Designed miniproteins, single chains, continued (5). Designs and how they scored, part 4

Each design is a single chain, and the fold is of that chain. pLDDT is the mean over its residues in the fold that is shown.

## One batch from the design tools (miniprotein)

Design m16114
Fold by ESMFold2-Fast:
Structure m16114 (fold): chain A 80 residues (1-80)
Amino acid sequence: PEAAYIRGLADELIEALKNKDFEKATELARQLIVGARALGHTDLADALKTAIENKDYEKAIEFARQIGDALAAEAERVAP
């Protein structure tokens, strides 16, 4: 499902940010922002975009984690 794919992007973004791979993190963040917006998580997507633009990588990790958690809860609801 689409939610599982976007959740995978969130996990990869967190890993890239922890590894200080900022080029990979920027591309993953772009994809995650688009996917999160498409799934209705506009506020979290906008917060993540702002954190990346400000190079606030700690907040970017927090928002990516929140997006991943929201998508995990959504997947559990639709595929019990």
Scores: mean pLDDT 79

Design m16116
Fold by ESMFold2-Fast:
Structure m16116 (fold): chain A 83 residues (1-83)
Amino acid sequence: MLTPEELFEKAMEEIDKAESVDEVYRVALRALGEIMLRSTDPEVQREVARAAQTLAAHRDMPLDELKEVAKEEFERIVEVYKK
């Protein structure tokens, strides 16, 4: 199985290739869902929920800005997971 870091690295590569907001959401929510299923750490689960809410709140932003928001949320979750 991929580590959370490897999973998000793969998701970030797919996000860079995404051509629509819906594609960014599909990739991001899939990666967040995978981490939620793998982690029993309440802090990690809380950060995944926060990331999903942040992405939902920013759905109306330009594609390139949404890609950056998704990557920042992934990096934040990886840091929490490494603690």
Scores: mean pLDDT 79

Design m16117
Fold by ESMFold2-Fast:
Structure m16117 (fold): chain A 67 residues (1-67)
Amino acid sequence: STSELMLKGFELWSKGVEAYKQGDYETAIELFEQAIKLFEQAGAPQSLIDEIREEKKKAEELLKKKE
């Protein structure tokens, strides 16, 4: 159901944020991408999808700065 997709999306987003805080940007990016896909399937508001995309971009930028 849409509600189950939304809950799963928020769960993955939360796990992605935790990975990001631990400096695991690769895992954070994967989790954010999965959350975005679930929210798109659920028909979530564009503002919510855009917020996660911004967090993904931040993780991607920090990953590029790793030597």
Scores: mean pLDDT 87

Design m16118
Fold by ESMFold2-Fast:
Structure m16118 (fold): chain A 66 residues (1-66)
Amino acid sequence: GKMAELERAREEIERARREKEEALRRLRETVERGGSIEEIAREIGRILRAIGDEIEAELRLRKLEA
């Protein structure tokens, strides 16, 4: 039901936030070890994707609350 969908959306938000934190950690480590521009761009891409996933899940949550 609607409550299960709300719980799923909240779980998706938490997962996206964890993925974002992990990608930020990888980005920091890549920069610190002197990784390539390509490696840095790849980690930035992962961060952007995680942000997109978080926004999508939050928009879904908002629609379910309406």
Scores: mean pLDDT 85

Design m16119
Fold by ESMFold2-Fast:
Structure m16119 (fold): chain A 85 residues (1-85)
Amino acid sequence: SMAERAREVLRWLKEAEKDPSTPIGRLVREINEEIEKLKKDKEKYVKAMNIVDSFIRELARHPDMSEEEVLELLQKTLEEIRKLK
């Protein structure tokens, strides 16, 4: 199911965040740090959560996505969230 795939993606992202020495772990950490900064602005926070939801859905729809493609998508996600500042 889509919900099961989304749960797997979320678990994987939480695990990746534990090791910021990896490119994926570092980008996930930077995304979470940028979201944390937006918590004071409800509208910006909601927009950031929608960006994250879109990212998780994209990963869930494309389980065969390469590490390079995942890194590119993470970078784009980070840049979209940063534009909300």
Scores: mean pLDDT 86

Design m16120
Fold by ESMFold2-Fast:
Structure m16120 (fold): chain A 82 residues (1-82)
Amino acid sequence: GKEEDIKELKELLEKAKKTKDEKEALEIARKALDIAERSGSRESYRLALETAMVALKKSKDRELITEAIGLVLRAIGLLLDA
């Protein structure tokens, strides 16, 4: 349910903060966005945005930075449409 989605999103955010692997942070952010889009709540969109921002801050490779920016923009779009 939505409560379980929020719990999973919070766990993904913490995992993204702890990882030293920029590719893992990006995969976590993609998963968070997929959960948020399915959940459809403003809180889920906010958590997905925070996770995408963490992935962007951890990205050092140019291709990964570009991907992370795309994830941040997707999350912002969801919040604006909410």
Scores: mean pLDDT 87

Design m16121
Fold by ESMFold2-Fast:
Structure m16121 (fold): chain A 74 residues (1-74)
Amino acid sequence: SEEELKKLIDRLYTDARSVVEALRRGELTPEQARIAVDAILETLKEIGKKASPELQKYIDEVIEEIRRLLEEAL
């Protein structure tokens, strides 16, 4: 369902934030953080291929926010 997809997207966003926070605390190297975030972004893109236009827009916004958070932490 769209609701379950949104929950999955929200969980992936939370996971990405955790990676960025671990990077900020020095618990991950920049390389490790990039690899982890890239995997999350790829998963979001795959979900987007099957999502409604409304969810695709939400996914795109989440992807942009994740990229912004990572760039600010690097």
Scores: mean pLDDT 88

Design m16122
Fold by ESMFold2-Fast:
Structure m16122 (fold): chain A 62 residues (1-62)
Amino acid sequence: MRARELERRGVEAGRRGDFETAHRYFFRAMVEAVRAGEMSPEEAEAHMRRRLEELGFLEWYE
C-alpha cells in the first residue's frame, strides 16, 4: 500500500532527526489512507499523532 510506504519513509526521516520531513510523510500517508478508504479521517489523525509522539521520543533519545 502506498500509505504504508510513505509512513515507512516518515519513520526513516524521523530516525535521522528530520522531524519536518517525517511530519510531511506521515501527513501524506494519512491523506492516502483516507482516500483509499482504509481509514476514517479520525483514525488517520490518531495514527499520525502516535507516530509523531514516537519520533519526538526518538529525537529526545538521540
Scores: mean pLDDT 70

Design m16123
Fold by ESMFold2-Fast:
Structure m16123 (fold): chain A 85 residues (1-85)
Amino acid sequence: DPAARRRRERLEAARDLGARLAESDALFEEMVANGLLTPEQIEKYKESEKLVAADLERHMTPEEREAFEAGYAAKKAEIEAQRAA
């Protein structure tokens, strides 16, 4: 079923996108903590993050958003566990 395959691929992509954004957020957080970013760069990141979140909310189905959130949460938990070890 081509429709079921496309739906599965979109859910997998949403999960992967969530995981990738969690990695980017963790890197940004580390760079801010180490003083590697200017106030202008911090402002640009926060504005970009807000725009990306709004865009995802507009273009994702509720199921895709759930998959995205699950991917983000799983990767964030993994990063936090590695940092705590």
Scores: mean pLDDT 81

Design m16124
Fold by ESMFold2-Fast:
Order: structure tokens, then C-alpha cells, then sequence
Structure m16124 (fold): chain A 76 residues (1-76)
């Protein structure tokens, strides 16, 4: 994803940590990290990345964990 490549190292690290948390079954931490990444992406003028992070967080909250993983893996 092009906006991911343009993102700050802070956003990239948050997304990597969120993906790791999601893979490890730490769903609450994954949502927290994805929400923070979405907020920072919006502030950096990366609206598509922000929307994707919010979408992944919503999927995790809904128990759609496999779909959330697919969304994050497509970004990386």
C-alpha cells in the first residue's frame, strides 16, 4: 500500500505491533494500537491508511479476526 510506505516510522511500528498482537490473540491491545495508528495516519494526511486501520480495528472488535489479518497483511 503506497500510503503505508509514506507513513512515519511511528505509524509503521504501531501497525507491526498491532499485527503481532492480533496474531498472538491479544485483541484488546491490537485494537488500541490500530486506533492509535489511524489517528496518527489522519494527522499525517494519509486518509486511506487511516480508514484501513479503523476498518481493521472494527473487524477485531466484531470477532472477524481472519479478515482483520487479511486487511493488515495486504497493507504490509
Amino acid sequence: MEEFEKASEEIKELIRQALEALRNGDYDRSVELLEKAAELAHKEGLPLLASRMQYAADLVREGKREKALEVLEEIL
Scores: mean pLDDT 85

Design m16125
Fold by ESMFold2-Fast:
Structure m16125 (fold): chain A 57 residues (1-57)
Amino acid sequence: SSEERELLERADELGVRLALQGKEEEARTMSKKVVELVEQGDLEGAREVLEEMEKLI
């Protein structure tokens, strides 16, 4: 769905930004969690992880 694509694109964007700040482990683990939650249909859980990623930037 378009919503799933938007969440995955946002995870990629935030992951790149975190990695550029030297937070490569957080970028990897949190981006992976967003992908897993989207694949499970847990879009609300994916949004919560994205909010945590934004707090780290």
Scores: mean pLDDT 87

Design m16126
Fold by ESMFold2-Fast:
Structure m16126 (fold): chain A 83 residues (1-83)
Amino acid sequence: MSPLEQIQLRIDELLALARMILAIAKLDKSTSEEDIKKLEEIVERMEKLLEEARASTDLEELEKLLKEAEELLKKAVEILKKA
């Protein structure tokens, strides 16, 4: 697997984790509607990052997209921890 393909796969994996966090939050009655909305916005941004990553052939751009995806997942985990 090329470094480019590895980064694309990693962003896809991070998006899958973010979607799982959102699903758990929606099932948890202690999660606020505001926190659910924030998690939905994180998932939407990560979906756009994955689309950008799949369109890119620039390794430096892909590394930046991966870092942004990692920070978004970190924010999603922090929201889940507050619930």
Scores: mean pLDDT 85

Design m16127
Fold by ESMFold2-Fast:
Structure m16127 (fold): chain A 75 residues (1-75)
Amino acid sequence: EELKKLILEYALLETKPEEREEVEKGVEDAVAAVERGLKEAGPEFTKEEGEELLKKEFEELKKKLEEAKKKKELE
């Protein structure tokens, strides 16, 4: 799972220790979504579609992390 490792490394570079567990789960969910997409699309699923889906999931993860931080600060 080389893509999972790369995403995790990027996420952890900007992650505080207290957020690590949440970030790891988010990365696992993102990877699982990509894997599910690959299974559902079958052999017609291209690497470009996989990369685009991964990018979208990673962007959504970043947005969720930012929203979570903002919510904690507002509380």
Scores: mean pLDDT 65

Design m16128
Fold by ESMFold2-Fast:
Structure m16128 (fold): chain A 66 residues (1-66)
Amino acid sequence: MTLRVETTLPVEKQIGLILWLMGVEGVEVTRTGENEFIVKTTLSEKEFEALVKELESFPGVKVTVL
């Protein structure tokens, strides 16, 4: 499953978000812009839904399911 993540966060907070995502096995992060990246995942449906909800809970982060 694939997500588009858009963020208005400063670079320091973006680094933290990217490092957190890269720490998850079965998650691949591809940067498509300075404030935008694609997250490709091989996670289960339940784990994917949990990841989406967690990301959407962060202020300055917008998630779109592709």
Scores: mean pLDDT 80

Design m16129
Fold by ESMFold2-Fast:
Structure m16129 (fold): chain A 72 residues (1-72)
Amino acid sequence: MSAEERERARLESVAELRALAEAAYAEAGGDLRRAYALLRERVEAALPAIAERSPEVAALAREELALLDAAL
């Protein structure tokens, strides 16, 4: 894998996670607790594919889920 291919995979994975977060917040209608529950569920479902594409982004997503669980 080239550095360029690795960076593209990272950006695509970040964009996918951002889209999942935006969708979760939109569906929650201002309920932050519900938004976080939806985000966690959807990120967990997407993690295997993201880990294959960009293990760095998958690791960061796992850390964020752990922080959300500790905060909520």
Scores: mean pLDDT 80

Design m16130
Fold by ESMFold2-Fast:
Structure m16130 (fold): chain A 129 residues (1-129)
Amino acid sequence: DPLAEREKILKQNFEKAKEDFEKNRENMSPNEIAVALTVFLLQSARFGDKESAEEYLEQLRPYLDPEAYELLRRLLEAIRNRDLERVEEVVARLRELMPAHEGTIAGSILGTAVVLAEQWIEEEKKLLE
């Protein structure tokens, strides 16, 4: 199954990326760390790993206001449930919040989450065709 083989490779690449991140963390800025954690957050949700996704979201909590935190939590739940309509709704709300956080670590988190969620939307739409 070509889809199962791709999923296996993506999971292996994700595990390697996490190992490389932990080895390089001491040389990273807080902004670079927050972006990497946001990538890991959304990839964990995509693979159905609720426990890892919740752990990464908790590590990001200090940089997020309550509204941004709740929207990211809802985004993860929607991606895990493959709820395309809900993901699109949450992405639209995140885009509305982004200008208020421009130039901050929170802004980098929200921007990264929007880009990755939009990539997931395009991938899921192709699977529904």
Scores: mean pLDDT 86

Design m16131
Fold by ESMFold2-Fast:
Structure m16131 (fold): chain A 83 residues (1-83)
Amino acid sequence: SLSEEELEREVTEALALMIAAIVKSTKDVATHEELMEAVRRLAEIARELPENEVIKEALREVAEIAEEAGAEEAARLAREAVE
């Protein structure tokens, strides 16, 4: 069985993956404001679980999408959150 700490980690990782999946599925229509909102949510999650590889991968994927969309500020924030 999962401990409370293990369950919280799994739920937090799942939330990060869901945010990244939404960004990926909407990348052709997402506004810069929507991309920035997604990055802010992921950065908050990264602060809760620092050095988590699942969250870092989600941030890297969103950073790439933001950069391709020309959302340079969102891409910058996402890259900073990985470091």
Scores: mean pLDDT 85

Design m16132
Fold by ESMFold2-Fast:
Structure m16132 (fold): chain A 118 residues (1-118)
Amino acid sequence: MQSYRDAALLLGEIGVRMAEAFRDLMPEEEQARLEELLAEAERYREILAKDPENMEAWDALARAGGEMYTLVHRTLAATLDEEEYRRVAAERGFRVNRTDSGRLALLVEGLGNSAADL
């Protein structure tokens, strides 16, 4: 993650993977919002395939990814206890870690610098 575009790709990929992995555990209203954000991310990926210089589309992809991450993590952390969240995340290829501030963070297993190479 050494450039803005690499960071936007990684954030978009994280958000999409979280939305796809956890959509079925979301309340109906949050499921509908995730479907909108997934469609938005796909639309911006198509725009960027034709025009990779479009900085507004890179910003929009990063924003959609960040919104998907926040929505999934916030909902799961609010509705599941810590042990259930850790179990459910692990079953779906994710990890839940506690931050230095004592908050929980949802992480994608094996996703790191390799996603920035896409």
Scores: mean pLDDT 77

Design m16133
Fold by ESMFold2-Fast:
Structure m16133 (fold): chain A 56 residues (1-56)
Amino acid sequence: SSELAEVQREIAEKLRQIGDGIDQGLAEGKKLRQQGASEEEVRQAILDGIKAGRPK
């Protein structure tokens, strides 16, 4: 039904947005790791990047 299709589209869009945020966080973490940051700093940067990179 149209309602089910709408829900599926909404879920797919949210998953895409989450994926984009994760990609941004991972990219930032990789950059910091290459610059000699500690593993703890890289992990925190990935988490912060994911939060900042999510579309709202």
Scores: mean pLDDT 77

Design m16134
Fold by ESMFold2-Fast:
Structure m16134 (fold): chain A 58 residues (1-58)
Amino acid sequence: SKAEIYKLWLKGLEEQLREEAKRKGLPESVAEETLEEIKKMAAEGASLVELAEFYNSK
């Protein structure tokens, strides 16, 4: 289902953001802040494609 695809994508993104924060010596809250921004966009009706495009364009 779309919900399952979203959950898998979000889990991968969370792991990637945490690793990037760790690599840069930043606190975990930086990864959590970015993840919350993406979750907010999804809650506002953004599709998985739109979320992926937003993240990849950063």
Scores: mean pLDDT 74

Design m16135
Fold by ESMFold2-Fast:
Structure m16135 (fold): chain A 64 residues (1-64)
Amino acid sequence: MTAVLGATGLSEEEAEALAREAAEKYGFDDAIAIVAPTGEEAAKKAKELAEKLGGSAGVVGTGE
């Protein structure tokens, strides 16, 4: 199962690191991060990709 993390206010590198950490902690096989300018877009894209891959989605932001 793939962990998909939607992120806003983070770099792609930071988002990937968080996705990998979450995947390891929660027992996912793989991790993918999606960075978008808003939390709403990040959440939507992460959810759609997670559903397509049969995985789980989460969202992280720095307040924008």
Scores: mean pLDDT 74

Design m16136
Fold by ESMFold2-Fast:
Structure m16136 (fold): chain A 60 residues (1-60)
Amino acid sequence: MSEKEKEAQRLGVLGAILIAEGRREEGERLMNEAVKLYEESGNLEGAKKVREALERMLAE
């Protein structure tokens, strides 16, 4: 994986954990950054999955 894709995976996981722990604003920020990094690396499927996960978590 590219360095951007590795960072996107890390930020996506950390962001989801933060949202689950009630640190919603911090987690949302990290997951949005993960989406941007996936898009910049050309991993549109990864970006889509993070966006869908964020939408589900914010809808709860």
Scores: mean pLDDT 82

Design m16137
Fold by ESMFold2-Fast:
Structure m16137 (fold): chain A 60 residues (1-60)
Amino acid sequence: SEEEIRERALRSLREAARASGADEAQVEKAVATFEEGVRRRSGPDGIDASAVEALVAAGA
């Protein structure tokens, strides 16, 4: 589902940020930025799997 894809993307993003030496505040900021990007691409109808995949591919 779109929610499962989003959760996996967020987990990968958090792990990548921590691996790069980011602290928890920086990890949260990265997650918030990613979620904002998904929200803007998915629009008011909710999460779009294509939008999530595109953002993950872009490294966001």
Scores: mean pLDDT 68

Design m16138
Fold by ESMFold2-Fast:
Structure m16138 (fold): chain A 73 residues (1-73)
Amino acid sequence: EVEKEMRGIGHVLRAIGSLLDGKPEEAVRDAQAAIELLGEDDPIAQRVLSMAYRALGDEEKAKEWEEKAEKAR
């Protein structure tokens, strides 16, 4: 479990790095992997996926994941 969580956090960091590098498609892929490893209800992974979709121009999906992150606290 701890190793799985560490891998998930690694994907969150990679997604953030991809966003800073202007690579939204890579950010979406890494954020999706983080969701798979940390769980769909993980607020950090949900927020990062929302940011990645927003950078990609998919505002509908970005809003969906942002709302999930807000409800998760």
Scores: mean pLDDT 80

Design m16139
Fold by ESMFold2-Fast:
Structure m16139 (fold): chain A 59 residues (1-59)
Amino acid sequence: MSKELVLEIAKSLYEAAIDFLERLLSEITDPELKEKYEKELEALKKELKEIEEELEELK
């Protein structure tokens, strides 16, 4: 099993999670929950960036 394959799978999962959470945020009317999930979304985007950087290192 290659490290590159694991990171590619992780990237796909994070992209799916981000898409789902963005959709969920459009449905939320509670401002406290909206702010909480907005923070979660930013955290997921940061993790995705780190995965992309590791993939670039592996080439």
Scores: mean pLDDT 81

Design m16140
Fold by ESMFold2-Fast:
Structure m16140 (fold): chain A 66 residues (1-66)
Amino acid sequence: MSVEEILSDAIGQARDRISDHSDQLRASREVIEAVEKLLKEDPNASSEEVREVAQKALDRALERIR
């Protein structure tokens, strides 16, 4: 799975689970930032590691946005 597909999935989950557009954008930004940080620190990170980092960032955003 590509990084783009992983990000699209996480952003899709944010849209489905968060009704407010501003909160959706914030959650999406947090996911993107977490993935960018991982790839900057470890350019060889696997697609599975990217997916785990994206999901963890989304879960944190969801806990905060409630």
Scores: mean pLDDT 79

Design m16141
Fold by ESMFold2-Fast:
Structure m16141 (fold): chain A 93 residues (1-93)
Amino acid sequence: IMELLKKFTKLSDEIKANTEDEELLKEIRKLVLETTAALIRYIGILIDEELRLKKEGNEEEVEERKKKAEEELKKILEEQIKRLEELKKKVEE
């Protein structure tokens, strides 16, 4: 996840440095906001699952739900990076 976040940030910054196209900049801002929202949702799930562990003590179910949330975040990050790569390709055309 941290490597994917670093790749997303680096790619976003690189595209922003190489374009003055307002439409492209708006799309990049949208992707940044979507990625930030996904990260906030993931952190919220982790907090909720830690609270559930304290109340119910079902460590196995808590770990399974945290793992599922991590996989969902990873998938979102990979998709957002792919979308940034398409925007970079459009700038280079």
Scores: mean pLDDT 78

Design m16143
Fold by ESMFold2-Fast:
Structure m16143 (fold): chain A 98 residues (1-98)
Amino acid sequence: SMMAEIEAKVRELIGEALQHLAEARNALAAGDYARAAEHARKAAEALEEANKLKPDEHLRKAAEAARAAAEAAAAGDAATAQRHLDEAIAHIGEAVEA
């Protein structure tokens, strides 16, 4: 069904976002701020696409947090980037458990 196809695509995009957030976190821990920013941006793009397919307040907030993490990482602010990555992961958790 069309709804089952949308739900499958949303789950795929959330999985893609989680993988990118993990890569961003690993890059940040390694001091690779450019790589951290790239992966956080890719996570935000996947979450934004998921929210467009199936609007969800938690997916929207997760995307905003991932965008903020990318900006902080690009600026070399590791502490702020880490906080926003954690916020994005928390919001994804709320989206999949709500």
Scores: mean pLDDT 91

Design m16144
Fold by ESMFold2-Fast:
Structure m16144 (fold): chain A 70 residues (1-70)
Amino acid sequence: MEAIENGYKKSIELFKDNPELVELIKEKYRILKEMLDPSLTPEQRRALRDKLFEIDKKINELKTSILKKK
């Protein structure tokens, strides 16, 4: 939990000038925290994995765009 939270805080600080990326990182962190709930049904877990996959794609695309522009 602490490792995920530390990574989240560092990512927010690193990309603080990019509000769209900050919001996507916050969304990813929320999904990761939800996935720690052992009471989730298989359907709920699949839905969270699908959301995580989509958010990761958007984060990576936006990060790549930002880094390419120096």
Scores: mean pLDDT 75

Design m16145
Fold by ESMFold2-Fast:
Structure m16145 (fold): chain A 57 residues (1-57)
Amino acid sequence: MPGREALAAGDYEKAAELFEKAPPSAEVYRMLATAYRQLGDDEKAAEYEAKARELDP
């Protein structure tokens, strides 16, 4: 997935943008949480972690 490649490259803003455009899934929400955590947006990171848990508890 292009978003995962952006995460691996350290481009967390691009990773978040790409994952927000991806179909919703627990994995996508976990990757969004990781990207926002690295950007320092702890509130959005926690929100996406909660969404991931709703889909895959």
Scores: mean pLDDT 79

Design m16146
Fold by ESMFold2-Fast:
Structure m16146 (fold): chain A 105 residues (1-105)
Amino acid sequence: NIAEELVEALRNRDIERLRELIEQLKQADDATKAAVGQALAALLREVASAPRNGDPQSALDLLERVLEALGITREELFDLLSIGSSVDDKSIENLAASVLLLLES
């Protein structure tokens, strides 16, 4: 499961594996992209609400490094999280907004 692998790679600070998984994700269908977006949004929400095993700055810095290494912007991350008409509910939009808020904090 790409979503699960991506979350584990983030927890392990494995930028190289994250890059490989993101390349696979770009070629994946909308359902897979939506699942990854949900997993990432959940992880970021947990960091914001109850920081554990490190500080929130470390998690945000890791995400920023991933975005920089992949050459994508926060706007592109937002688009990635909201990709797919099959998962275009208001909950996903709210989760994407929460991710952006955490990245800007």
Scores: mean pLDDT 57

Design m16147
Fold by ESMFold2-Fast:
Structure m16147 (fold): chain A 65 residues (1-65)
Amino acid sequence: SIREKIKELIKKYFKETYGKEPTEETIDEIVDLLFDPEKLDEIIEYFESLGHPELAEEIRKLVES
């Protein structure tokens, strides 16, 4: 599913950036925020600000598809 694909992208990002996978609870919280239309833009801008515009764009396309 699209949700599961986004969860895998978030796990990969955190593993590469922080050296560990986030908890399942944290991943679910982030994914819920991404599917909230009031929060999507804020989360996308957050990933862009961290120097990962490619990740931000991939997540946006998956949520909007």
Scores: mean pLDDT 75

Design m16148
Fold by ESMFold2-Fast:
Structure m16148 (fold): chain A 91 residues (1-91)
Amino acid sequence: AKEYLDKGAIAYGKGKYEEAIKYFEEAIKKSDKDSELAGQALALLGEALAKLGKYEEAAEYYRKAAEILKSKNPVLAEWLKEKAEELEKKL
């Protein structure tokens, strides 16, 4: 799971957002659905989607990530909810 998260982050840093999405999807598949790792991968998937202009999909993934992270990282969860609301206002 973490291997795919790390590969996705590297691809994202290089501007290869579509490649990053594939790695983050693999990280999610290989992790426990309610784990902190899954929440982080969902948040990063949302960020990559936002870079591709897919704001509705990005907002959905931010909300999913926030739900998973709300107990373990409430500050990050609240920030992700705010990002989702911001993207939804842009259309």
Scores: mean pLDDT 82

Design m16150
Fold by ESMFold2-Fast:
Structure m16150 (fold): chain A 80 residues (1-80)
Amino acid sequence: SKEKFDELKKRVDELYKKAIEEIKNATSYEDIVNILKKFKEEMQKILDEARKTLSDEEYQEFAKYISEKYKKVIEEANKK
């Protein structure tokens, strides 16, 4: 549903914001690797929930949104 899509998107946005702040505050490459691993795991859990709760069309749009956020997090990590 649209409501469920918006709920999941908000959770993605919160995780994205947290990951960016954690990367900015990271003091070692090991910290960055651990932040990225946790972010990927948390995003995968949201994707799994989206697959079970959204329509196929909504899921495809949502997966693309997650992919875009993930790319931005990787880009921020690479700037360190």
Scores: mean pLDDT 87

